# Ledger of designs, part 95: designed miniproteins, single chains, continued (4)

Each design is a single chain, and the fold is of that chain. pLDDT is the mean over its residues in the fold that is shown.

## One batch from the design tools (miniprotein)

Design m15291
Fold by ESMFold2-Fast:
Structure m15291 (fold): chain A 88 residues (1-88)
Amino acid sequence: SRKEKLEKIVKELLELYEKGDLLGVRELLEQLRNDESLTLEDYVEIAERLVKEGRDDLAAGVLEAGYEKFGDEELKEKAEELYEKMEK
């Protein structure tokens, strides 16, 4: 299901980040950007789940990938707010 797909993406991003595999994180974000089945709302849901897991950095990265794919300024603004929060 879509819910299971999004949960798998969140889990994979968290596992890569916890291993310090930043290249793997970037590669997965590129894969998501090229996945035509993922909608703007899916990117928002993935980011919200990552925020809930305490991973604002990963959430911001997902939102930026969504912005690059869809051009929606709200995604860029949400990513910038998360980066600003993390710098204090």
Scores: mean pLDDT 83

Design m15292
Fold by ESMFold2-Fast:
Structure m15292 (fold): chain A 72 residues (1-72)
Amino acid sequence: MGTLVVAMTKDDTEQLLKRFSGGGDIYVGRDGIAEAVRLGQQGRSVGLVADDMAEMIEGIREGIAGGLNVVV
């Protein structure tokens, strides 16, 4: 099962990815959600940088719905 890290800054996302998975690819904004979830479903660790609270909530919701371990 893959991991999706969601934060509102690139630095926070990168720090959480390093802490929980040793690193991974980082995607940005709403356009990145689908690809991040897809890679997480393949067992990868992926970060998502949300530009606002709506994108953060959407990323968390899609990650959970996709069966991922979600970290915020």
Scores: mean pLDDT 83

Design m15293
Fold by ESMFold2-Fast:
Structure m15293 (fold): chain A 66 residues (1-66)
Amino acid sequence: GHHDGAAAGAAASGEGARRGDPQGAAKGVENLRKQGLLDEELADRMIELARAGRALEAAHVAAKAS
């Protein structure tokens, strides 16, 4: 079906950013940890923040650590 009823593509992205997807964020951090791309200590903190619903804060910590 070709329909754009949810013209919230941009709005959904904005809302997702302010809300943060804790499930997706935690999964992403876990994957990075498994690959060894993230320090275990940093990964643990980010996972805890994401699980607490602070996915946006976890992303900020990661960006600052980079």
Scores: mean pLDDT 60

Design m15294
Fold by ESMFold2-Fast:
Structure m15294 (fold): chain A 68 residues (1-68)
Amino acid sequence: GAAAQAARRAALEAEAERLQREGVRHVSLGDYDAAAEKLREIARILEQLGRDELAARVRESADQLLGL
């Protein structure tokens, strides 16, 4: 039902926020490979949320972080 869909969306958004915080921590430690992987995980979640344009931009950010 609509309530279950809203709860799933909220859970996915919360997971993306946690991954973003982890990614920022990895950048602060100079661990760019781990930070880029967190961004790729965020992009997969954004695709599940139907945010394909934002997912593509996040993947570009991951590539930029790796000098790609």
Scores: mean pLDDT 87

Design m15295
Fold by ESMFold2-Fast:
Structure m15295 (fold): chain A 90 residues (1-90)
Amino acid sequence: SSLELQKEITIESLRAAAEKAREQGDEEVAKLLEEMAKAIEEGDEERALELGEKLEKVMSPELKKFMEERFTELVAERTGVEEELAELLA
């Protein structure tokens, strides 16, 4: 379950970053982010790693920060719901 949650959050973060890259006019980076999300979704670990290494070289620091912030938001949102339910059951 935690592995599935990590996978889903990662895919959502990559897709959010792809949409942000498109809004900024960076179609090349947007395409790479979407391809990485698809590789992760399909379980293609080798392809995901290759795309990840390529993205580290071409992503702006601002886009990396946006993706990291979105990942953190999604983790907090889903973990926060679980913590709130745990408090209600305590």
Scores: mean pLDDT 80

Design m15296
Fold by ESMFold2-Fast:
Order: C-alpha cells, then sequence, then structure tokens
Structure m15296 (fold): chain A 99 residues (1-99)
C-alpha cells in the first residue's frame, strides 16, 4: 500500500538523520550537490502545492523513485535518492500529524 511505502520512507529518513548525527554530512562533489539541490527545490515546490489527501501518495512515489535511483547506483543517483527519502519522511510525518 502507499501508506506502507510512505512509512518505509520515514524509517529510511530517520536512518539517514542518525547517520548524519554520528558521521556528519557526506562530502558531495559539485555535481552531486547540484543534482541534490535541484531535486530538493523541485520537491519543495511540489509539496507547497499539495492537498492533505495527496501526502501519502507523494511520499510513496518519492520512496519508490529513491529505491530505483539507489539500485542504479551512480554517486549522483545516490545523492538524489537521499533527498527523496528525506522528503518522503517529511510527508509521512505531516500525514501522521493530521490523523
Amino acid sequence: SDEALAEEGYKKALELEKEIAEKGDPELTPEQLEAAEEVAREIEERIKALEDEELVSLAAELYREAKRLEEEGTPVNRAVARVLYYAAGVLYKKYRALQ
């Protein structure tokens, strides 16, 4: 279900936050940073336009895309996947706050 995928995105976001707290932010190349920042901006604009009923569906979509990029395994795709996992987690948290 979309809710189950959104929850997995939230769990992944928590893992990434814990890793950053323990190890610090990963050193990204300029290309990785640019790609991550571009996707973060696109997602932020999309989230601003979201209806509450769309939160879970978007979180699930972002989680699926993040897993696909992670499977492709390029350094740029891994950097983008981290942004998408984090966004999925934020959306799931917002959804839970509205329950």
Scores: mean pLDDT 85

Design m15297
Fold by ESMFold2-Fast:
Structure m15297 (fold): chain A 97 residues (1-97)
Amino acid sequence: AHMEKEKKEEEEIEEIVKEIAANSYDMEEIKKLAEEKGISYYTLLRKLYEYIKKKVKEQLKEEGYPEEEIDKLAEEYVRGFFLAIGVPQEVIDKIIS
């Protein structure tokens, strides 16, 4: 079924994103993985951004940060992470818009 296929594709992307996060891949390694899996590089980066931001938000909430600060701190953390792995600022701006 069409919906089952879409759900499987989302699950595959989530597994790839977890692999990237676990293995500390840089920008070039992420590009290669995207090409190998037939996924858009920008789509993979957006999913990675969402995954890391969600994990950081959960951590900040557990540490007792107020909700209004959690979003800002999580975004700043993920931007710093992406810059550290070699993703340019203009690419980061495209994936978070």
Scores: mean pLDDT 78

Design m15298
Fold by ESMFold2-Fast:
Structure m15298 (fold): chain A 96 residues (1-96)
Amino acid sequence: AAELLEKIKELAKQIGEATDPDTISELSRQLGETAVQLGSKLSEAEVQAAHDELTPYLKEAAKKLAKKAGVPDKADDAAERFVAELRQRLLAGYAS
């Protein structure tokens, strides 16, 4: 589980640093798949703990993406959506 948690953190950082839409899309797909895989190895309480630990990394990635897209005023909305999507992916893995 710890290795998957660290992989999600690294993917979030790479997404925040990526400049082209195709790379962002591919890294986001990998992050989603890794989150489902992580969720499948956790209890419900551990899913919440993992979500809380990963939230700052996803918020930072979303802020960087919003700034690069020329919509920094949407950074908080983008961060909220990224964080909600992570939770859905973790729970989907847990339920599988």
Scores: mean pLDDT 81

Design m15299
Fold by ESMFold2-Fast:
Structure m15299 (fold): chain A 102 residues (1-102)
Amino acid sequence: MTLRQIAAELVRQIEQILLDMANGALDKAAAEAQVERLASRMLTMLRMFAKENGADIKEVDKLISEVERLIKKGLAASKADLPAIMAEIREKVEKMVDIAEK
């Protein structure tokens, strides 16, 4: 399993939680707790791999801040707005994977 595959699966899980919240299938507090756990694991993993590979940690930390902002936006978003927010999260996560892999 590649770093890219693990990151993609974690983003998919975050998207499902946000969709369940937007559809009323999951309460906001539970969604926030689950998303925070998954995002923390994903972002910590990506930062650790980037650091171990001698990559630009300042660029990774900037992308982490941007993903955290987008996740907060996603938690407040309507179902209609969620696909665009998830596309931006995927783009930034994929860029972090590229940095971590050199």
Scores: mean pLDDT 87

Design m15300
Fold by ESMFold2-Fast:
Structure m15300 (fold): chain A 78 residues (1-78)
Amino acid sequence: SMDLEVLTKEAEKLIKEGKPEEALKVLSKVKNPNLRHYAIKVEAYMLLGKFEEAIEVFNSLPEEDQKKVIEYLKEFAE
């Protein structure tokens, strides 16, 4: 089984390289996603213009988790 942290870091690298579709493929291998996983997934959908899918992922999370995802998204924008 692939390590969650390794797959999450690989997906984040793919986002930085402008490869959001490849990032989503890597994330699809993750069985137990963490909040950083969801943040990368939201960013990937946004980069693809799939705004409905990005909103659905974000709204699937509890409010406290949504706040943490926003923190990660701000980190990615730096």
Scores: mean pLDDT 84

Design m15301
Fold by ESMFold2-Fast:
Structure m15301 (fold): chain A 96 residues (1-96)
Amino acid sequence: MLSDEETLAAAVEIAAAVALTLAKKGLVEEAAKFLEEFLKKAKAKAPESKAVADLLAVLGEIYAKLGKLEEARKAAEEALAIDPENERAKRVLKEL
């Protein structure tokens, strides 16, 4: 399981876990910045991948925690445009 796509999926799962842990510790702005930089790199590699949709959904959740409701909505909508079944993105939109 060492394809570029599988490696990206694993990296995204780790990045999401790191960002959510930072947010739980009150480092919500740092979590958003970390995910924004990682998302930029992931989009450059595979812009319409499920991995990018998963990152967008997590970033939407973090933006909602920051009170950035418009950015949260846009991130969740972009995630659903790529992966309509993304449960995290659906939850973000319901909680706005």
Scores: mean pLDDT 82

Design m15302
Fold by ESMFold2-Fast:
Structure m15302 (fold): chain A 78 residues (1-78)
Amino acid sequence: SVKALVVLATPAADSVELRAYLAERSGSEVTLVEELASATVPNTSNEELERAAAPFAERALALAKAAGAETGGVVDAN
């Protein structure tokens, strides 16, 4: 089955609502990855990653809550 993986890169942007949403969707097709640095950016420092990924954290929340399970940062074809 196809799953949507939404990457959450900045814990500073993490909110109570986001954590609650993650708990509700923990076993579903939408999964948030807390840190992008360990996932896909080999030569990116934390500072550069946070700058690039800070708006992505907001998008991750919006995508997960409003856009739907198929929308996210990465689609996993598992």
Scores: mean pLDDT 42

Design m15303
Fold by ESMFold2-Fast:
Structure m15303 (fold): chain A 83 residues (1-83)
Amino acid sequence: KALEYYEKGLEYFKEGNYDKALEYYKKAKEIVEKNKEEYPPNFLGILYKNIGKVYEKQGNLEEAKKYFEKAEKIYKEIGDEEL
């Protein structure tokens, strides 16, 4: 379910529909946050990064920064490389 929402978010982002992209990324994020043990740790990082990109496209740099920082924390914890 979270993956399906993430895929819809990606599709809307590619179409330039940032409001819908944000909606679906946040739906995926909520599921992953509640079920962290069922998902790869980097998936939450990917979601935070993509939410940040949406806010950046919307000109909301304050929210974009917050989400990029959340993604960085995830990546640092797992020691994973940039996507």
Scores: mean pLDDT 82

Design m15304
Fold by ESMFold2-Fast:
Structure m15304 (fold): chain A 64 residues (1-64)
Amino acid sequence: MELREQRDQRLDAAYQVLTDPNSKDTPIRFVYRAVGLSPRTGSRLFRERFGKSPREVQKETAEK
């Protein structure tokens, strides 16, 4: 579906924010809102695409 690419692009944008060390303390809900996804939908789709929760990705970024 063409809409898959749109969702994947938004998830990739969220991933980039979550892997930015300057955003390690940014609430996950704010990140999803900024990329145009609801926190509920975004968290589910993020785990489906990346195999990790958004919090896990953000925590791994902070471990540098």
Scores: mean pLDDT 74

Design m15305
Fold by ESMFold2-Fast:
Structure m15305 (fold): chain A 61 residues (1-61)
Amino acid sequence: MSKEEVSKRIAELSDQAIEKIKQRDYKAALELIKEIGKLKPLDPESVERELQRIQETMNEV
């Protein structure tokens, strides 16, 4: 995967995880978070940023 494709994939997975958290579907959200984590070696900065955004959403719900 190119860096551009990786960043796009991380953002898409993050948006889906946040939507699942807002729907109280924590099981689906956890699976999406695990998929984001698998991409950390390819783009650690984007992964850390998106995981922080997910954590902030969890603190609000």
Scores: mean pLDDT 80

Design m15306
Fold by ESMFold2-Fast:
Structure m15306 (fold): chain A 88 residues (1-88)
Amino acid sequence: SSAQRAQIEAEIALLRQQLAELRRQVETIADPALRATMQRILARAEEEIAKAEEYLAQGKIKEARRQLMVAAGLVSGAMAMLTIEKKS
């Protein structure tokens, strides 16, 4: 439905905003090895968002939602890792 599509599009937009903010924070990491590792995690999150967009374009609402859940998990994991690093 158009309502389900609009909701997924809004979720993608929010997740992309969170990803951009995380990338800014990752750039402040002094350890180049840790920074590179975090950048790879965020790149994977971006790939999962792209897959969700492809499924959405095909009308595969359930598959799009599943890929967004994976992307959201990666983003949340990265946020948690950054929080631990800042507090240690």
Scores: mean pLDDT 86

Design m15307
Fold by ESMFold2-Fast:
Structure m15307 (fold): chain A 78 residues (1-78)
Amino acid sequence: SSNQEALDLAIQARQAVQQGDGDKALTLAQQALSLSSGEVKKLIQQAIDAVKQGDLDRAADYLDQAIATLNQQLIKEK
């Protein structure tokens, strides 16, 4: 599902943020954003904005929230 793909991309973006790789985090988060809607889309957009500002700690927090929300959505789809 698009939610599963968005989750996989958001997890990879979160790992890139942890590694300090802002360019990789942006690419992966933008891909996750394109597959997302509603609250998840807002959280991923906030993460992208934080990465662009060099605030990787804030980006990590927003990605963690997006990942948690996507996991809840996937439980409801199964």
Scores: mean pLDDT 87

Design m15308
Fold by ESMFold2-Fast:
Structure m15308 (fold): chain A 68 residues (1-68)
Amino acid sequence: MLSAEQQLSHARALLDYALRNNASVEQLETLRNALIESARAQITDPATLAAVVAEIERLFAEARAQLE
């Protein structure tokens, strides 16, 4: 649980930083992919990994919608 929360906290912080610095959609996709790859490497429980990946995908989809 704690490592999943740390992954999501880190993802939110990096997303907030990117948005404050006017990141492009392409830059957001690069960041999203890097965060998902990190989660896949660090989280061994399949259910926890699926939940973390889904939340990262949701956060970045919402950010991209706001840039439209």
Scores: mean pLDDT 80

Design m15309
Fold by ESMFold2-Fast:
Formats: structure tokens, sequence, C-alpha cells
Structure m15309 (fold): chain A 60 residues (1-60)
């Protein structure tokens, strides 16, 4: 669906912002490649938000 495609693009941009945690970034990318529904992608968005938040709070 168009919503799924839009959500995929959103989460890809967020994953691209994660620089300090390469393993977490790779896990999110793998999860995104397996995601089939809007709900799956929304879960990944939540995980990416946490990683970005940690990166901002504890910069390497």
Amino acid sequence: SSMLQRRRQQVQRMIDQIRDFPRSRQQLQDNLSRARTVMDVDIIIGMAQISIGVQKTFPS
C-alpha cells in the first residue's frame, strides 16, 4: 500500500541517521527488509527512535 511505502521511506531515513551503533543499525535494516505490514514498520520506527535518542544522549 502507499502507506506502507511511505512508512518504509520514513524509517529508512531514521536508520540512516544512526551512526554510533552499527550493529543496531544493521538489525533495524534487516528487520525493515522482512517487514510486510504497516504495523511491522511502525514497530521498527519505535526502535529507531530509541536508538537515535540514545545516540543524542550518549554521543560517542
Scores: mean pLDDT 80

Design m15310
Fold by ESMFold2-Fast:
Structure m15310 (fold): chain A 86 residues (1-86)
Amino acid sequence: MEELERRLREKAEEVAREDAEILVEELKVPEEVREEAFEAAYKIFLEAYLKLAELVVNKGSREEYIEIAEEAYRKAVEKIKEIVEK
């Protein structure tokens, strides 16, 4: 369990970083605010993926996984939009 928890945490950080990079590129975020948008999206994805990792360890439901993932994506898009609209 302990090693699984560590691996899930490391993977959550890795995937959150990758997804944040992909999202800021897909939304064509201006270079001037790219770092701010990336950090905001990364934090949102990281929090969601760490929560998903905890649910995997504690045998959470499939529906809970989907809801967390969908909400994280929505929040990341909204936050990037706010940063870009400044």
Scores: mean pLDDT 79

Design m15311
Fold by ESMFold2-Fast:
Structure m15311 (fold): chain A 80 residues (1-80)
Amino acid sequence: SKEEEELKELYEKYKEKINQRLSQEFDRMRAERGNLSEGLDVDILLELYEKLRPSANPEEQKVLDAMMARLEAAQAQLAG
């Protein structure tokens, strides 16, 4: 759909910035909580996206919201 194509374009535009900020926030989280033995799980990724959202621009927020929704859907499928 057109909406899926627009989201894909926004993802390609912001993916490097989002990944860089995710890495920085994950490093901060590891420093605060100690060594995260399991690495990046879905719950940690969702928490990281939530931390990034308030400082994101509106287009970046759309990408973060879409990524969070996809992770939540994937987690729900694994739980069922």
Scores: mean pLDDT 77

Design m15312
Fold by ESMFold2-Fast:
Structure m15312 (fold): chain A 82 residues (1-82)
Amino acid sequence: SLEKAAKATKEMNEKDKVKAEDLKEALIGAGVSEEKAERIVEEASKKGKEITGEDLGEALGEVFSEEEAIEIAEKLVIAGNE
C-alpha cells in the first residue's frame, strides 16, 4: 500500500532499518513489478533481516541500470514526502 511505501521510505531516509515486507510494498508503490521488488528485497536483505538505505542503494544497482536505479530512488523519496 502507499501508506506502507511512505513509512518504509521515511525509515530509510532517517537511516533507520526497514523490514523486507515494508520495502517490497514501497518498491511496488514506486512502480516496480512484484518480481523485481522481490529481487531487490532479496539483494538488500543479504546482510540481515532489517534493510538500511545503503543496502537498498546497493540492491537497486544489482537489479537496475544506474539511470533506472536513480529514477526508482526518486519515486521512493516522492512517495515518502507525499
Scores: mean pLDDT 68

Design m15313
Fold by ESMFold2-Fast:
Structure m15313 (fold): chain A 65 residues (1-65)
Amino acid sequence: SAKGEEALELLKRLAERTGLIESVELKDDTITIKLREESVDAAVVELHAVTLGVVAGLKVEIEYV
């Protein structure tokens, strides 16, 4: 969806800015975000990612690698 693509692009920008996101994948209505580490900084990124996904009408899944 257009909203899903917009959310994906915003999350790619967040990945570039923070360096904490390993990958972002959009599949159907689910966005999967892989974070490089578990930390307070990663938790802040997770909150932003979940907020963007919810606003875009997507299901958000977070994984740590």
Scores: mean pLDDT 74

Design m15314
Fold by ESMFold2-Fast:
Structure m15314 (fold): chain A 64 residues (1-64)
Amino acid sequence: ALSPEQLKIADELVEKYGKDAAKIRAAIAKLDLSSVERAKIALYVYTKADLPLEPVRAGLALAE
């Protein structure tokens, strides 16, 4: 589950970039967070924006 702070970041990304997967990815990559935390934020954002989850799931598997 995401922390309240991580949820706030994720919601801001959805509002700012909408369905632009490339901009969302670039913004998440710039966050001063661990790879696992960035992947969790990406999974939440992609789910909420109704974007394909397959690349995010692959990234999570690689980070493990």
Scores: mean pLDDT 71

Design m15315
Fold by ESMFold2-Fast:
Structure m15315 (fold): chain A 102 residues (1-102)
Amino acid sequence: ELKKLEEEIKKAEEAGDKIKAARYQSELGDLLAEQGKYEEAVEYYEKALKLAEEVYGVDSPETISALNKLAEALRKAGKLEEAAEYEARAQEREKKALEKNA
């Protein structure tokens, strides 16, 4: 399962498919979080967040979702200060998205 997702990520990256790369990195993060491997999940959620910002834009629902997932994984990893920072960033972007009537 993990190996299959790692292979799909590599394939998407080699193809320049940032949408698929973001999707598979997020799925790998989800799988690691389900296994209680929160620090590893954080790594993949950070990669997915960067790709989501590039593809969908910083105030997009996809990017806000990625921020919330990263914040929750950081909280579960015991990195409460970092989690609070990403939660605040998600709330700020949600506010801007609403103001733009997105």
Scores: mean pLDDT 83

Design m15316
Fold by ESMFold2-Fast:
Structure m15316 (fold): chain A 76 residues (1-76)
Amino acid sequence: MIKQLREKIRELQRQLDEAIAAGDLDRVKELSKQIRDLQHQILDSNKSLSKEEKDAFKRIVDAVMDLELQNAEKKV
């Protein structure tokens, strides 16, 4: 269910913040990938979105996550 996926993303986001604070770049990359995968699952679970809309939103999620990863790497 979407609520469980959102809670998992929040947990991973807290772990990501801790990894950034610790300077653990490998952990930052792994957690960013896991967050991206869960965001894709949330999009796939949305019955109101067309296939084309889901694909478009996944591309936006990927672009945002790539930017966030670049910014996180600069802070480590």
Scores: mean pLDDT 76

Design m15317
Fold by ESMFold2-Fast:
Structure m15317 (fold): chain A 135 residues (1-135)
Amino acid sequence: ELELITARLLTDLARAYVGQGKYDEAIKYAEEAIKLAEGLSPTVLAQAYIVLGDAYAKKGKLDEAKRWYEKAIELDPSLKPRALVTLADAYEKQGKLDEAIKYYEEALKIHRENGDEETVRYLEKKIAELKAKKA
């Protein structure tokens, strides 16, 4: 119980550090959360993996981000569209427009299937803008 509470708090702290642009601190606390959550809670473990993926994506380390997102999605498939959007944003920031469009289109397909109309509108507009920049 105490280890699980600590893992949740460390995951929340890591997420806050991502929001502040403090990615190395986010990685440190997410890794500590993973050690505590491993074998105890797939839910907390998945959330710690997604935060670690977010931190690596924001640092532009996309291969590391993908590995942690894959681990998170294996535990919780509902995290996939969020991970795809964060990867697409990171590729866009690097000027890798074809990769960004690919991941936004994968996220768009999932949101359409789920009926998330507002997110669908946002992603359609984003994809159109990126395709226009590439043309």
Scores: mean pLDDT 88

Design m15318
Fold by ESMFold2-Fast:
Structure m15318 (fold): chain A 82 residues (1-82)
Amino acid sequence: ASQAFQEALEKRREELEELERRYETGDAAEKEEAKRRTAELIAEALSELPRETQQYVIERLKSIPDPTPEQRLLRELLEKAL
């Protein structure tokens, strides 16, 4: 359920807020690092969800015809967690 995902994200709220600020105010390298770390935290939050939900997200990420590096990283992290 979306509520379970929101609760998992809330546990990581302070880190996500810091990464969003770095993404908005940082240089190119800081923005790329913030994107990668954000993908890692989202993957950690998704890993708290049931296996079927994680598989659904992985299949959706696979269906993106031109995935961003962050979307590719998120998929790889989720596949490793299964």
Scores: mean pLDDT 77

Design m15319
Fold by ESMFold2-Fast:
Structure m15319 (fold): chain A 89 residues (1-89)
Amino acid sequence: MERELDRGVYALAAAVMGLDVDEVSRVALEIREKGWTVEEAFRRGQEEGKLPEYAAALAINQGKVDLARELRELAEKDPEEALKRLREL
């Protein structure tokens, strides 16, 4: 089932996190299309150097927009702890 996001709300969330809203949106859709687990998405983010974008996208896909900001920062500082937090969503 297709779920549309309010672009204004999404843009505000991405701006607060310091991320490109279009990039985070594309990553979120790609995670859903590929059916990646949290672990696989996190590994891909590490390989691509886009771990904060992947962490934010994972949290947003779970409806936890407020946590996306915290998890983005945690992913840069402590990726292992960020992964544990995302598994609990």
Scores: mean pLDDT 70

Design m15320
Fold by ESMFold2-Fast:
Structure m15320 (fold): chain A 76 residues (1-76)
Amino acid sequence: SAAERIQRVEGAIARGAASPGASSEEGAKKLSELARQKMLEAGGTEEQAERAGRGAYEAAKSGGNADVGIEELEKV
């Protein structure tokens, strides 16, 4: 279902956020855009995609690992 796919995307973002690291501005932006794209592909709304992208960016800039987040999202 779309709900299950959306939860997989949210889980990937959360795993990146939970992984300690330093993220570059470019890495954080790339993660944000990938999170938006994956949320739309999962069947999420445009609003959900915007929230996912912003959340991923903020997490990466707050000590999350953008590289791990990108790797996890690529698997979804």
Scores: mean pLDDT 84

Design m15321
Fold by ESMFold2-Fast:
Structure m15321 (fold): chain A 61 residues (1-61)
Amino acid sequence: SRMDILKELAEKLKEMLKNPTEESKAEAYGLYLAYREELLPLLSPEEQKKLEELIKEWEEK
């Protein structure tokens, strides 16, 4: 159950990373703050780097 929820959130995050919009960046940031430790291991190294780049870009606004 919990793992299934985390996988669903990870898939949503991956989709947001593929097509980043201002709205999806905000949602990705929210997921990152709430579930970073649980979601990060479910991402590839490339997806993790892309997420960190988007978070930095978002915070620099």
Scores: mean pLDDT 75

Design m15322
Fold by ESMFold2-Fast:
Structure m15322 (fold): chain A 69 residues (1-69)
Amino acid sequence: SYLDIFRQYDTDGDGTLTRAEFIQALQDYFGLSDAQAQAIFDRYDVDGDGTLTRDEFIAAMRDAAAQAA
């Protein structure tokens, strides 16, 4: 599940993913380029704090899956 992926890459355990952790997840699971992963991150980082919450991450993963198909 996307929640299990989130937990795998949330190395700090703070309930958010950094840009680097998110890009790695998208590359590993969808084969997206750095540019594609960064574009999705920037779209879902609504607060501009450089991290994604769990809910933002799940929405972003669904977007990534649609782009990879």
Scores: mean pLDDT 79

Design m15323
Fold by ESMFold2-Fast:
Structure m15323 (fold): chain A 93 residues (1-93)
Amino acid sequence: EEEVKRLAEIFKETIKKIEDYLKKLQAENPDPELVERQREIELDVLAALFGLSREDVEKLIQAVKNNDEETVYELAKKALENWDKIYERMLER
């Protein structure tokens, strides 16, 4: 429970920092293709780091923007469960 809450806060902070970065990038360079390309890269990086699918990361970003804490917590729990399974498999090998 407490671990899920901590990860949910990390998710919210990380998403906010990325959105702030993309907003600055758009203001300094108004090329929408460059901003979209950077967003795609950030989605791939977040999916890998969080142990989530691209679809789940997009859902997470939308949940953070909409202050949908329930969805953020559900995705944080899913990420922890995915990492636990990877860790167990590593120990068994």
Scores: mean pLDDT 76

Design m15324
Fold by ESMFold2-Fast:
Structure m15324 (fold): chain A 62 residues (1-62)
Amino acid sequence: SAALEEAKERARRVGREYGRRGDFTAAIQKGIEIGEELGLSPAEQNEVGLTAYRAALEAAAE
């Protein structure tokens, strides 16, 4: 859905910022919050949280 893709794009940006600071738990939690704000299902909220986490891992490895 368009909302899910928007949430994932926001999650990638936020995840990268938290990843650079080493805040992986914060990245996951913020991704879930973005999904909640956009009215996504719990499963999609978790998917957005994982998207933020993966972006954080990639940013931390740079």
Scores: mean pLDDT 87

Design m15325
Fold by ESMFold2-Fast:
Structure m15325 (fold): chain A 100 residues (1-100)
Amino acid sequence: SRIEELLKRVRELLKKLGAGEIKGSEELERLLLEIGALTALIAKLDGDLSEEFQNEEARELLEALIELAEELLRRENLEATDEVFARLGDRLAEEIERLK
């Protein structure tokens, strides 16, 4: 259920982004931090949990995170994604360190 809750959260974020409910750079930064935190949680769970974590829900969560990243790139109209991916990577690293 924990992975199902995380997947539901990511899907809700995708829905809000698609509906144009996320506005301004501050809201986008919060969204990137939330994606980072969710990805850090998945990374921690993968390290700490049994082989059952390799189930379909975990795969769907990763696919949803990729889709969310693609939607963010589309919204910002970025050709070279280096800045967005660097920012996301930095935030993800911060959240992973916070969980250690």
Scores: mean pLDDT 55

